# Designed miniproteins, single chains, continued (4): the designs that were tried, part 79

Each design is a single chain, and the fold is of that chain. pLDDT is the mean over its residues in the fold that is shown.

## One batch from the design tools (miniprotein)

Design m14725
Fold by ESMFold2-Fast:
Structure m14725 (fold): chain A 113 residues (1-113)
Amino acid sequence: SLKEKVKEKLIELAKKYGMTDEEIQALLNNLDLAFELVDRILTPEEREKVYELMLKALEAIDNGDFDKAREIVKEIRELLLKHAPEDQRELAEGAFNLFEGTLKSLEYAKKKK
């Protein structure tokens, strides 16, 4: 599944960038919560597109293309806000913030190393 590929790529990169098991688990917890929120807000077709973009953002970080990662993150945010019901907009922002925070943690770890 796309979710499994996103999780596997996250673990691969976090280990590669020297993050501790505790730091990796915190990122995975945030990613799992982001997935739960996306699954509740979006249709199956819309979810698949968000998860594909999440994987592409992780690949951009792996390649050192932080500008591309930021553009993909903007696309994820626009997709979430466009398709979220008006009363679930706060949950959409929550999902976005969890994923953006995860990517910023990976970017920081990569640059520090």
Scores: mean pLDDT 87

Design m14726
Fold by ESMFold2-Fast:
Structure m14726 (fold): chain A 63 residues (1-63)
Amino acid sequence: MKTDEEIVKEINSKDIKEFLSKVGYLSDEAIEQIEKMGEIKSLSEIERIPGVDERTINEIRKY
């Protein structure tokens, strides 16, 4: 598995929306929160997005 730091770096260097689209979850509310957050500092910030749970984070970690 990739480390949380490696995943955060990949998300920030590419597109957060693209990563979440691969996991299969991207609501309008989630998009708005992501756009307001800017750069992600930790996976716990993504967990605060409505509808994102530990299962979603574990799927992201598999990339």
Scores: mean pLDDT 66

Design m14727
Fold by ESMFold2-Fast:
Order: C-alpha cells, then sequence, then structure tokens
Structure m14727 (fold): chain A 80 residues (1-80)
C-alpha cells in the first residue's frame, strides 16, 4: 500500500540520517542533520495522522513523493 511504502521509506530515511549524525564530528553538520531528522519524524507523524483520519490516497501519495525526494537528497549529501 502507499501508506506502507511511505512509512518504510521515512523509517529508512530517519535511520540513514541518524547514522550520519553518529559519524559526524562537526557541530554545524550535526545541527543540520538533527533538523533533517526532526523534519522526517514530523512527516512520519503526519502520515500516521492521515491514516487515522482515513485521508484520501492523494494525501498519502504526496507524503510518499516527499519521502522519495528526501531520500535522493540524503543519498546525494552522503556521497558528497
Amino acid sequence: SLFEEALKLLDENIALLKEAYKKSKNPEEQELLKLMIDYQEQLRAKLEQLRAENAPDAEIAAILAGAKKAREEIEAWIKS
């Protein structure tokens, strides 16, 4: 389902960012990573809320699209 796909992707994004945070020795980089983690966790909470409210698939699909875009950005950042 769209919900399960979005949830998995957000959980994987959060895990990748938390790994990067643990490896970082730069306080400014850690601050940025913490903000990115908080944003992904907010999207995850919103996804759960949309599910609880029986929101239309279009709203869940929007979260999924955002999670996919975030993954591309996270992967690009890690490779830099």
Scores: mean pLDDT 86

Design m14728
Fold by ESMFold2-Fast:
Formats: structure tokens, C-alpha cells, sequence
Structure m14728 (fold): chain A 87 residues (1-87)
């Protein structure tokens, strides 16, 4: 499914905004991480990295699991972004 640039920006804003539920965040992140464009997947990984500053333990657990999944991505730039986010 091809997301519009506006939809990609909205999903990234959902990840960065900190107001989404854990479930909404997982759906947004999974949608972006399954996108065929590695630049979109890399942007999602970088947005998830920002969420590691959260004080919410459930949110942190979900974000860490999503970033661990990104370590297995086919694109080396996406994998490198996930490593950097987890350092």
C-alpha cells in the first residue's frame, strides 16, 4: 500500500507526539516499518529512537521491541539507525 507524504508525516507525528496509546503507536510504527521505501523505514526508526526518552515503561518496552525488529531489516541504513537508537 502506497502512503501519501501527508500520511507518512501524520504517522511520524503520532510516533513523536507522545500522546498516542501504546496500541496506536505500534500500529503507526508497524505501518511505516513495512513500507517498501527504506528512507521511510529509517525515518520511523529515528522517530522511535526519540520515544526512548519517555518515562512510560510500557511504551519503552514496545519501542525497544520495534527497534529490535528493525535490526533485522533488509537495508543496512535502517539497521544502522536501529543500532544508533538502541545505544
Amino acid sequence: MELTPEQIEQLLATLKGGNASVEELQVAAETLLKHPDPDVRKAAVEALGVLLESKDKELLKAVVQLLIGALKDSDPNVRNAAVSALE
Scores: mean pLDDT 79

Design m14729
Fold by ESMFold2-Fast:
Structure m14729 (fold): chain A 74 residues (1-74)
Amino acid sequence: SLLERIEELRREAEELSKYDPELGKEILETVEKAERAARLGPQSARALVEAVGLVEEAERKIREAREKIEKMKE
């Protein structure tokens, strides 16, 4: 489900915050927005579309964060 994917992204953002606290916080804020939109989804198709877009944004940011962390590792 969308909410299960959002929970997975939250855990990934928390893990990334151990390496980059500021970037982790930014991603976590995006995940929180996605969860709020997803919870409104049953009452609004617009909110569901917004939730999907925010999930995609969080996934992109996590991918970019992982690449950045890999470049910082010696």
Scores: mean pLDDT 80

Design m14730
Fold by ESMFold2-Fast:
Structure m14730 (fold): chain A 81 residues (1-81)
Amino acid sequence: MAVDLLFEAILTDNDELAKKAAEELGISYETVKKIREALDYYIRHRATLEEVLALIKDMSEKEKNILKELYQRLDDLIRAQ
């Protein structure tokens, strides 16, 4: 899934892969940068999903769903370690 590609791009700090994922998901690269910043905030502060969603203003339902899925995947990965 395109979300899998975006998750890999975020974990590996791969801008080329992030641009491809954004195109496949139908979101802007600017939205991907905001998602990266929100997930970095989660990593640094162990923020709740609600707090992370509050960081990005003017988010579409599609963009919120992408961020929710990425948050859950990252949370699962951190808990598995």
Scores: mean pLDDT 80

Design m14731
Fold by ESMFold2-Fast:
Structure m14731 (fold): chain A 79 residues (1-79)
Amino acid sequence: SVITRSVGLVLRAIGYILDGDLEGALKAAKELAELAKKDPSLIPLAISVLEKVLEAAKKAGDNKLAKEAEKILNELKSM
């Protein structure tokens, strides 16, 4: 179900952030963002997760990953 899949993606993204795998965190957050585009009720959740990925990327100095997270955030916020 969409609910089960969205919960799984949130847990995966948080787990990757805690593990320092920011590429994995962004991948999970991107999948959640794609679900949010199809189910707008998930937009606040996707934004919350992407903001955490963006903060982690900025703290790590990963400019490329930060730009990718920010681009997706801007797309969701404009919906």
Scores: mean pLDDT 86

Design m14732
Fold by ESMFold2-Fast:
Structure m14732 (fold): chain A 86 residues (1-86)
Amino acid sequence: EKEEIEKLEKEKKELVEKVMEATEPEMEELQKNGDKEGGQRVIIASWKIVIENKDVSELPKIIEEIEKQDLEKVVKETREKLKALS
């Protein structure tokens, strides 16, 4: 009985919540170790999952891909995409 748009918004919210839960333990450990670059990679990978509507299981692969790239460039590109959505 709910419109398809409401269903899509609910699915997006559930994806965001799943990504947040999946990344929290790793983020806490990286923060404790003072690994700011590692933390930034996890945040960017999380946003890529939400933007590209990927499965949370893809998170480790996306983090590995970001590690091979220039972090500053990936941060800039991700911020520009995020700004376009806001």
Scores: mean pLDDT 70

Design m14733
Fold by ESMFold2-Fast:
Structure m14733 (fold): chain A 64 residues (1-64)
Amino acid sequence: IKELEEEINKLPEKVREAAKEKLENPEMSNAEVAEKYGVPKSSVTLGVQLLNALEALKKKEELE
């Protein structure tokens, strides 16, 4: 978990915001969100992957 939080915190604020908006609006493509925030599409994809991985790890810890 800490490693994923560190990677997420290393992302620029705009990339984190773009990834969050993509998760809140699944109908938007990564390219559309990237254009809206002025960030690369690859950065949005990475941000979404990191956020999803963090959520999966939190679920795994809750199950113990």
Scores: mean pLDDT 74

Design m14734
Fold by ESMFold2-Fast:
Structure m14734 (fold): chain A 92 residues (1-92)
Amino acid sequence: MKRIVIHPDSPEALEVAKKVAEELKKKYDVEIIVDPLYRLSINSFELGFAGTLGVVASEAPSKETPVPVIVTDLTDEEALRKAVEEIINKYA
């Protein structure tokens, strides 16, 4: 199963991420996990324009498939939806 993790960097971004994840789960046959833990050691935070942070492909310990991780501080639902759809189309 194709899997994507979204990590919101604020409580406001968490609410937007939950809405986008529910919409895209129905449109694409993909597992979307929203991780509400706001502490990240990832320097990709500096690479995001308009609040979107980069995509980091990681290996799931129990699966040998790369898992894209999206870090986001976006409160704009449309902008986050577009960014997540790009990642689904590229990796899923």
Scores: mean pLDDT 61

Design m14735
Fold by ESMFold2-Fast:
Structure m14735 (fold): chain A 73 residues (1-73)
Amino acid sequence: MVLSGGRLGAAAARLFPDSAGGVAAGAAAKEYAEHQKREELSAEEMADYARRNMPAELGERAAEAILRAAESL
């Protein structure tokens, strides 16, 4: 599934609001969407972006939240 980064991050934050991963996914997606100017992305690309651009623990949790949110969309 290909969605805008902002949509994936918003969905992850919405579905997992009480988790560090969900919050981190929202932040990563916002950063990525700003850089990509609303380009469509795969959930895997968005997860990879989070892993590269966030502290290791938060990046892994954000990636997991993004992939779970993508399955729900």
Scores: mean pLDDT 63

Design m14736
Fold by ESMFold2-Fast:
Structure m14736 (fold): chain A 80 residues (1-80)
Amino acid sequence: MFNAELVSLEREGDTATLTLREDKRDPRSVAGDKEGQRVVASWLALAALEDHVVKRVLSIEEEEGEDYTLITAKLELVPL
């Protein structure tokens, strides 16, 4: 599993905004990898959501800190 920390998950109807944090020094980091970022965000959302699954990732934003990468994903959800 990716070494990503779930920072926040905010659900709003059929969408969710998920923020995750990674250590830039981790060789499993998806910093600079848009597809890897989508996979990790979808996986974390699936683990956190009991009644919904991720239909698709609508957007990904990446913010680089000094020793971390902060990734914010907007997700489209469907009910289980």
Scores: mean pLDDT 75

Design m14737
Fold by ESMFold2-Fast:
Structure m14737 (fold): chain A 92 residues (1-92)
Amino acid sequence: MISVEAEIEVGGRTDRLSFSSDSLEEAVQTVEALLRAAREIGAERVRLEIKTDSKETAEEMARRVEEAGRELGLETETEVKDGTAIVELRRP
């Protein structure tokens, strides 16, 4: 199971949403869609807390999220500890 909590900051307001998936591909696709939507609404920051059942899954999620953020022109900062990845994405 992969659980994602997202904080999205737009104009000094912070919105939260969460989802879970049993599929790494589905979780990545959902995060990519979220990041595209956040970019379109002018979000200054997105923080993702990704909880997984393994360090390997957390590292893979972090890598794929970082790549998606980079393709969208976002600055990324990542921390991985055990089964949890925290990825912060910001507008330059």
Scores: mean pLDDT 86

Design m14738
Fold by ESMFold2-Fast:
Structure m14738 (fold): chain A 69 residues (1-69)
Amino acid sequence: TREKILQVQEQLLKLAATLSAEEQRQLAEEYRRLADLAESLGTPEHLERARLLRELADEIEAIARAQEA
């Protein structure tokens, strides 16, 4: 369910916040690569997974930017 996905995302973001900004940026890049792969598969299910992975990457990158500011 969306509620379970949100809980997992919150836990991952909390763990990501303990990383250095450099490590957070590397993690965000890794999720973007996975999103690109999912998008290349072209099915509606994979496109939705790609969107969720990009959202997660954007949130991790925002945390990194806040640490650097």
Scores: mean pLDDT 78

Design m14739
Fold by ESMFold2-Fast:
Structure m14739 (fold): chain A 87 residues (1-87)
Amino acid sequence: SVLEELAKVLDEVIAQLEAGASRDDIIATFKKKMEEIKEKYPEYKDQIESIENYVISLLKDESLSNQEKIDKLRFIKEILEDIKKEL
């Protein structure tokens, strides 16, 4: 499902942040994977783009530590997993 693929991409972003990957490398990989999901689920393009834009803004936020970014990304992932359980 689209929710499972979004949750997997967020998990990969979290893993890259924990590994200390560069912000620009994380964003580039994230954008590529989000584009692949949009191509697979064109009916959800607007919703996927909203999540993509939010995550990119979060990753670019220099006021947040990597741990704070990870915590916020985990929260989004949990919401997506909870929505999936109700479907």
Scores: mean pLDDT 84

Design m14740
Fold by ESMFold2-Fast:
Structure m14740 (fold): chain A 82 residues (1-82)
Amino acid sequence: EMEKKIEEIKKKAVEKVEKELGVSKKVAERIGNGMISSVRLGLSVSKGGELQSSGYENMGDYKASEATKLAAKEFEKGLKEL
């Protein structure tokens, strides 16, 4: 049950990132999967989002960095509603 709710939160975050920032579905899914991995490893979504966002910035992918920040905010909202 909890895993299904987390998957729904991921889907909403991925859809918002695609719609708001125009990143590809593949990039948005990769970001969403990273958020799920962070949660499963016991990291906060905020901390996981910071790490992923910094990784994209170091690669020069500022669009994916911004997408990661937006996804982290949506994940935090969804997790607080659990």
Scores: mean pLDDT 78

Design m14741
Fold by ESMFold2-Fast:
Structure m14741 (fold): chain A 88 residues (1-88)
Amino acid sequence: LSREEQIAIVREYFDTLAASLPAEWQPAVRAAGDAVVAAIEAGADVRDAVYTHMKKALLALGLSEEEAEQAARRAAELVEKRLAEAAA
């Protein structure tokens, strides 16, 4: 996949996720998506970028360290799966 294709998949993931969450969480999740895109443009690994910025956003929203860890890991795994499916 090109960088542009990876960014498109990441943007679609975060837009869909934000729309499915309570209104109070949407700005933080959208900001996390923007931070992930910026990190990928700077050469970061997609999975690592999703994990790192999602965990930061969830901690800022008041989730416990354990809950933020689990949710961030799952988000990174889901994005990685979508990238693999798009590459097939």
Scores: mean pLDDT 86

Design m14742
Fold by ESMFold2-Fast:
Structure m14742 (fold): chain A 81 residues (1-81)
Amino acid sequence: DKLKLAEEAAIVAVALLDKVKEKGELDVEKVEEFIEEQFKQLAKQLGIPFSVLEELRRKAESLPVAEREEKARAIVAKELA
């Protein structure tokens, strides 16, 4: 399901940005630019409007930090298995 893939990508991206902010080792602005570019590419590949991915990102950002980290970890573990 295209929408499920987009939702999972949004959760992982938000959790990644949280970790970048926490560790302070990377430029947050550059990571945000990278995430935006990846979202534009994903929207194009899935054939959905970029605005849908922006709404899914906002939805992911509304989750508690601990919950979105747990969900992102589960998504990544599933994809790497």
Scores: mean pLDDT 81

Design m14743
Fold by ESMFold2-Fast:
Structure m14743 (fold): chain A 80 residues (1-80)
Amino acid sequence: SAAEQAAEFRRQVLEQHRNTAEGLAKVQSEEVEKELKDADPATIKLAVGDKYAEAAALGLGEEAGEQVRAQSEAEAEALR
């Protein structure tokens, strides 16, 4: 199906960028944005930021994840 082909393509992209925190977070954040397309901008910013923070913590260390979370929270507050 088209959904299966899309999932397989996403898997191939993740395989190429598995060791790159930014690449992984970008793919996951784009999926989150699509799911939350009707949500307010602050909610989308926080959800996307959480994916980047998770990837940063796993690839670059927990301090990097905390910095990404803090930045995303500040940006979301500015959008309220």
Scores: mean pLDDT 69

Design m14744
Fold by ESMFold2-Fast:
Structure m14744 (fold): chain A 91 residues (1-91)
Amino acid sequence: PIKVNSFEELVELFKDPNASDLEKYQAIVEYLKRLIEEGKLKPSSDPNKPDEYILTDPSSALAKLMNGKTRFSSSEFLSRIMEYREKLEKS
């Protein structure tokens, strides 16, 4: 799988015409995992919200991508990234 080290690298991958949609999607999933490992993103400890994630830095580029949201589900994050991808590919 493709590894990205920053949000800027993820954006550059989305601009790469040689990268497949599958590779871009896999990079998103891997990026999310890395954020959790780096402590920049953490899963909610609330047992009633098992799919909720919390950003540790609200001033990060990731928070800007999420329209200033610091709490979101995995589906909300993936939806936002897919919207961002479509916007870049249609420009």
Scores: mean pLDDT 69

Design m14745
Fold by ESMFold2-Fast:
Structure m14745 (fold): chain A 86 residues (1-86)
Amino acid sequence: MSETLKEAKEIVEAEGSENEKKQFERGIKLINDFAKRYNLDLETTTFEEILKILDEMKLNKEEQDYANMVKQYIRWIEFVVEKAKK
């Protein structure tokens, strides 16, 4: 995951709009807050592993909405990296 985050950060900083830069910062903060809450190691955990953990967790309905927001930011970051490689 740290490699994908570094690539996404470089792409957003070089090619991103002001809105995309702000969206990236907000997404990273949300992902970090989520990781701390559920004791996830972002240095060793991949985005796919985080998404799998989110799917496997027994969440109440309010926590499910929060998890879905985290998933959307992760997918957006992945799309940023993949688009730049094409």
Scores: mean pLDDT 72

Design m14746
Fold by ESMFold2-Fast:
Structure m14746 (fold): chain A 106 residues (1-106)
Amino acid sequence: MKELVDKAFELVSEAIRLADEAERAVEQGNKDEARKLVTEAISLLEKALKYVKEAMEKGADPEEVKRVLQGIIEAADRVIDIARKLGDTEMVEQAEKLKKEAEKLL
């Protein structure tokens, strides 16, 4: 159970790192690199949400689960902001869906 929560948290941390890199890519005018980084971040957040759901089903500590869900929401908000700057409505919708699913589990 803790191993799934720990894996989810590692994925969230990596997604935040990719979001930081994507923000820099946008600032540099490198929109293609930013899209690639955001796509990777969304994929990691989807996997983190899957792991946290599985951990919840197996009776993981509610406080640890809450921390991961809060991390997913924070990372999703950053991804949404970047996707809006890129004008990518599909990425915005995908990240908003992830955020809503995580919020529903809090």
Scores: mean pLDDT 87

Design m14747
Fold by ESMFold2-Fast:
Structure m14747 (fold): chain A 78 residues (1-78)
Amino acid sequence: SEHLEKATRIVEKNLDPDMAKEFREAAQQAIQALQQGDLELAQQIIRSMINAVRGAGKLGKISKEAAEEAIELLERAL
């Protein structure tokens, strides 16, 4: 959860507020799944978050450096 929180903060600082809000909602859902013991659901959400950051990076919506840092933290949350 610490890695997931750090990744979410990086994305919030570097993406459009509306996209950052959607990412925060996804992070909250992943944390809730972890608290409920639903590891499979949590991993699915985190993988979707990684794909979203990669997509944003490819579209130039987030810097390469911020995207790579967020992805590394999300991968550690898996």
Scores: mean pLDDT 83

Design m14748
Fold by ESMFold2-Fast:
Structure m14748 (fold): chain A 69 residues (1-69)
Amino acid sequence: MTEEEREEFRRLFEEYLADPDAALKRAGVTGLPYSEQLAAAKSERERVIIDTATKLLLMGEALDEILAK
């Protein structure tokens, strides 16, 4: 991974974190939107798991987009 690719990844990942629902939709991830999953969570534990899993997924999507160039 080049220095330019690392900087592009950082910018893209930050953009995804600013609007996770839109980012997941553009990536073709199926299921309930992140905001709806958080609203449906029954516990703080579930909310932390959803947040963490979503961030990891968005990180993977950003990496795939940068490396596909």
Scores: mean pLDDT 75

Design m14749
Fold by ESMFold2-Fast:
Structure m14749 (fold): chain A 80 residues (1-80)
Amino acid sequence: MTDEELYEAARENALGLARHAAKNREKSLEAAREWLKIDKKRGQLMLDMALATTDEERERIAEQAANEAYAAWKAARAAA
């Protein structure tokens, strides 16, 4: 897997979460509350997406999350 393929996969996953939050806001809020109990970072991401009022805001949140996931993955590979 190339670095480009991995970044695109992370971005597509994050955009998928944003689209799901837009369609199922109430369920996304419930899921965010449960995730905050076990994974604060994931829970906060889901909460931010569910509270966003525009698709543009959700896309910006998703892109930031994808960049963080990609950076964390590269750091983990460098440490291995």
Scores: mean pLDDT 75

Design m14750
Fold by ESMFold2-Fast:
Structure m14750 (fold): chain A 109 residues (1-109)
Amino acid sequence: DKEKLVEEILKKVRETLEKKGYSPEQIEAALERMREFLETLSEEELEYLLRAINEETLEGIAEVAYELYKKGASMALAVGIASIAAAIRGYNSEEQIEAASLFLDLVNK
């Protein structure tokens, strides 16, 4: 169920934004923009994003993005999934870039 995956991912986004101290108004605005993005993804792409969010390491996030890439997702989408999953987990901007870099290392080996 695509809608169930979207709602589960949005719940994780809300939890991270609340922990970072964003206001309720800022959180609702961010969730609306995130919902619009998530609704452009297929059910399989949403399953991979949720799986990446549930990984315990940046390396694990990169490996999930790489599996999606090997299934035919574009480079841009796979890079985006790695960075977005790291962001939703609460990693900072440097760590979000590192997740994408680790994914690219897997592609270029």
Scores: mean pLDDT 88

Design m14751
Fold by ESMFold2-Fast:
Structure m14751 (fold): chain A 62 residues (1-62)
Amino acid sequence: AAAELAGALAAARAGDGAAAMSGAHDLQKNGVITEEGARRAIEAARAGDGAAAERHLQEGAV
């Protein structure tokens, strides 16, 4: 869980939108982040906003 979150955050920071979106989906599926946090992170990553994607992943963490 913590390692998976760290990987998604690293992808978001690196501007790897595909890896960040994939990571957010897996984190949501495994209950590591909220559904809302995952949706916002995926939306930000799709828009190319890695900083916003990182923030939403962190804010959604349970």
Scores: mean pLDDT 81

Design m14752
Fold by ESMFold2-Fast:
Structure m14752 (fold): chain A 79 residues (1-79)
Amino acid sequence: SSQKAFDLVVEVGSKAWDEGLDGDEIIELLKEAAEKEPLVEGAYGMAKTFRDIGMSAKDMAGTGVQTGINRVLGAMGLS
């Protein structure tokens, strides 16, 4: 569900911020979340793009994951 996708992306972002995860760790968590909820795939794709353009792990956790949430919800017509 879109709510489950949102909750999973928020959980990854919160964990990344609290534990100081690097970009590869954030991407791996989003990949695992996308395997459980396909609507998370947009957030996973965005996080990979942000890493590839040199965005820091903290910026990915704060901005990238939030952008991924908005992308997932937008694809479902919910944001």
Scores: mean pLDDT 67

Design m14753
Fold by ESMFold2-Fast:
Structure m14753 (fold): chain A 62 residues (1-62)
Amino acid sequence: SMQELLEQLMELAILQATAEVLAEVGPDAEITVERVDDTTVKVTGKLGDKVVTVTKRLPPLP
């Protein structure tokens, strides 16, 4: 279904954003995931004074 596809794409986006944040901050980073809307996710990693945020947005689904 379209709902199942959207959830799978969002899960992939979260995993990709998390990987990018961990690559910048390191594996010990505190990760916060925020779903801004049905197609937008923000992942923030913090370690000491270092803060990195990655935002991913999916194209609109029909």
Scores: mean pLDDT 81

Design m14754
Fold by ESMFold2-Fast:
Structure m14754 (fold): chain A 86 residues (1-86)
Amino acid sequence: GSINSNLGKQMEENVKRANELLSQLESGEDSDEVIEAAQLYFAGKLSPSVQPQADEALERVSKYADLAREAGDSLYEAHRNLLRMS
């Protein structure tokens, strides 16, 4: 396979992992806030102007902050792989 085939597979696996982490967050009463924190954390990695909103959201979900960061990191890795294929 070409390098593009390898990047496609890595992106697919990273998106799957991100979705699995987000799905785990959807099962709780506060899941919406944790999902929002993960998305803002991901957005903050793309744009530093969003970082204060990400920090505030993570503070609100402090017990689940590590899980939100892991989900956001997985989204960021999937995004980086997408850019490398473009």
Scores: mean pLDDT 69

Design m14755
Fold by ESMFold2-Fast:
Structure m14755 (fold): chain A 68 residues (1-68)
Amino acid sequence: SAKEVAVELAARALESGLASPELVKQTLIALGISETLAEKIVDILVRGVAQGKPEEALREAKALIEEA
């Protein structure tokens, strides 16, 4: 739940330009997400913003957290 909320806030911050991919990755790691998983999440979210599919990317990122 808390990790899902963190990813949702991260997605919004990336979409709005309020946070860099680096800052988001560091924040997710600080919240207890592994470096490998945080990197995957950030890559998915950045790609989603670039492709105009942020909601699809957010769903994919949340699914990865549910498995971890």
Scores: mean pLDDT 81

Design m14756
Fold by ESMFold2-Fast:
Structure m14756 (fold): chain A 74 residues (1-74)
Amino acid sequence: SVIEEAKAEMEELIEEAKRANLPEEKIESLRTMGEVLVEMLSTLSEEAARTLKEQVLKEAREAVKKWLEEKKKS
């Protein structure tokens, strides 16, 4: 299901962020984002859910890249 796929991909991003030693605050932000995404997906049609999943995961990946850059400068 789209929800299972979204959960798996968010979990993968969270694991990646943990391995990169991102601050706990950023890890929690990703968790919250994943929870909100799953909740929203449960209210949508499968087609709309797939589109939203792809958009949100793209934004999450970009956020992780920015946070990694910030950490290097901290």
Scores: mean pLDDT 82

Design m14757
Fold by ESMFold2-Fast:
Structure m14757 (fold): chain A 80 residues (1-80)
Amino acid sequence: AEEYTEKGLEYLKKKEYEKAAEYFKKAILEDPNSDKAIFEAARELGRILGVPPSSLLPLFEAPPNDPEKRAETLKEVVLK
């Protein structure tokens, strides 16, 4: 999770927003229980895609550890 979070931040510094979003998605999918990865991904995906934090609410409410459900939610908010 931290590896993907760091990559996401690196791409944000380069203004490669699509790659940044991809790595933050990977961080959530690899470790969905990581508060750091979830926080960073929600913040950066919202900023990059202009979606409100409420659009990411299903990621926080999805019990327990369903990677497919979280992947579908991330695809929905990432795919414009």
Scores: mean pLDDT 59

Design m14758
Fold by ESMFold2-Fast:
Parts: structure tokens; C-alpha cells; sequence
Structure m14758 (fold): chain A 68 residues (1-68)
């Protein structure tokens, strides 16, 4: 079910623009979203699993990790 092409691996589907600083920011944002989902996931329709840290298949089914 996972079909990924070229272009997403370089920037993590557009969530991570910088491989260093953005990774920390995205992880923190994803953790916050996952924490909300862990409480009962009443509004976590963006995350397929739980943490929208830039994990996708170039389709953006989960895209709730805003970068600073």
C-alpha cells in the first residue's frame, strides 16, 4: 500500500526543508499532535498512525507538522 516516488526523500514530503533544524521542529510538532491523539484522538484525522512528522508516501495523507 506504500507507493513512493522520487522527490519526497530529499525533503520528507515537504515537511522537512532542512535535514537538521527542521527535523527537530517537525518531530516536536508531530509529538504534540500524537500526544493529542493519545488522549482520545478526537481531532486527529490528519495522522494515519499517530505522529504526523512527515511520514507519508508523497500524497500527504498526514500533514499536521508545521515547521518553524
Amino acid sequence: PTGVGVGESEHGSGTLTVAGSSASAAALAGMRAANQASKGEPGTVTAVGEAPEGRSEATAPLSAAPIL
Scores: mean pLDDT 44

Design m14759
Fold by ESMFold2-Fast:
Order: C-alpha cells, then sequence, then structure tokens
Structure m14759 (fold): chain A 67 residues (1-67)
C-alpha cells in the first residue's frame, strides 16, 4: 500500500528516532492523519527534516486520510 511504502521510506531515511517511529506507527494504526501532520511540523521546525523528507510525510498523511 502507499501507506506502507511511505512509512518504509521514512524509516529507511534514518532521520527518525525509534520513539518517533513508534509514535508515527501509532498514528497510522489509529488513522490519525492530523497526528502525522503535527509530528512532521514539529520535526521540520526543529530543523531535523529537509523539504524532500517533509514531502514524504505529506504523502503519508494524505494516504492515511484516504483510508
Amino acid sequence: SEVEEKFKELKESGALSEEEIKELERYIKNKDYKGIERLALRLYLAGRFSAEQMKVFGELAKAVKEL
């Protein structure tokens, strides 16, 4: 699925901590696309994510919203 592909891409990027990966996985399981968007914004404002990585987060949030 697109959700699985985008989640795998973010995990393989190495940019997320183990705790952040678990947080993201919980949002996916709960279909909480707003939680994904808030996490992405938090990481972007902290300077931990590039614009390209933020695009993948946006694609993941959209895919979860469409579930």
Scores: mean pLDDT 83

Design m14760
Fold by ESMFold2-Fast:
Structure m14760 (fold): chain A 56 residues (1-56)
Amino acid sequence: KAEQLRRQGDQVDQQGGYSSASELYREAASLETDPQRRQQYLQLSDQSQQRAQQQL
């Protein structure tokens, strides 16, 4: 489940949907029970959010 949301986030991020990708990565993190993968998803969310701010 978490990996599926992360893949959707990757797809949306590649298409320039950085804000939506950030939301998908946050959802993936909330469903992820592995602390290491959770940290990775949160990092991806932060990176996408940062890019969304630059896009504005």
Scores: mean pLDDT 79

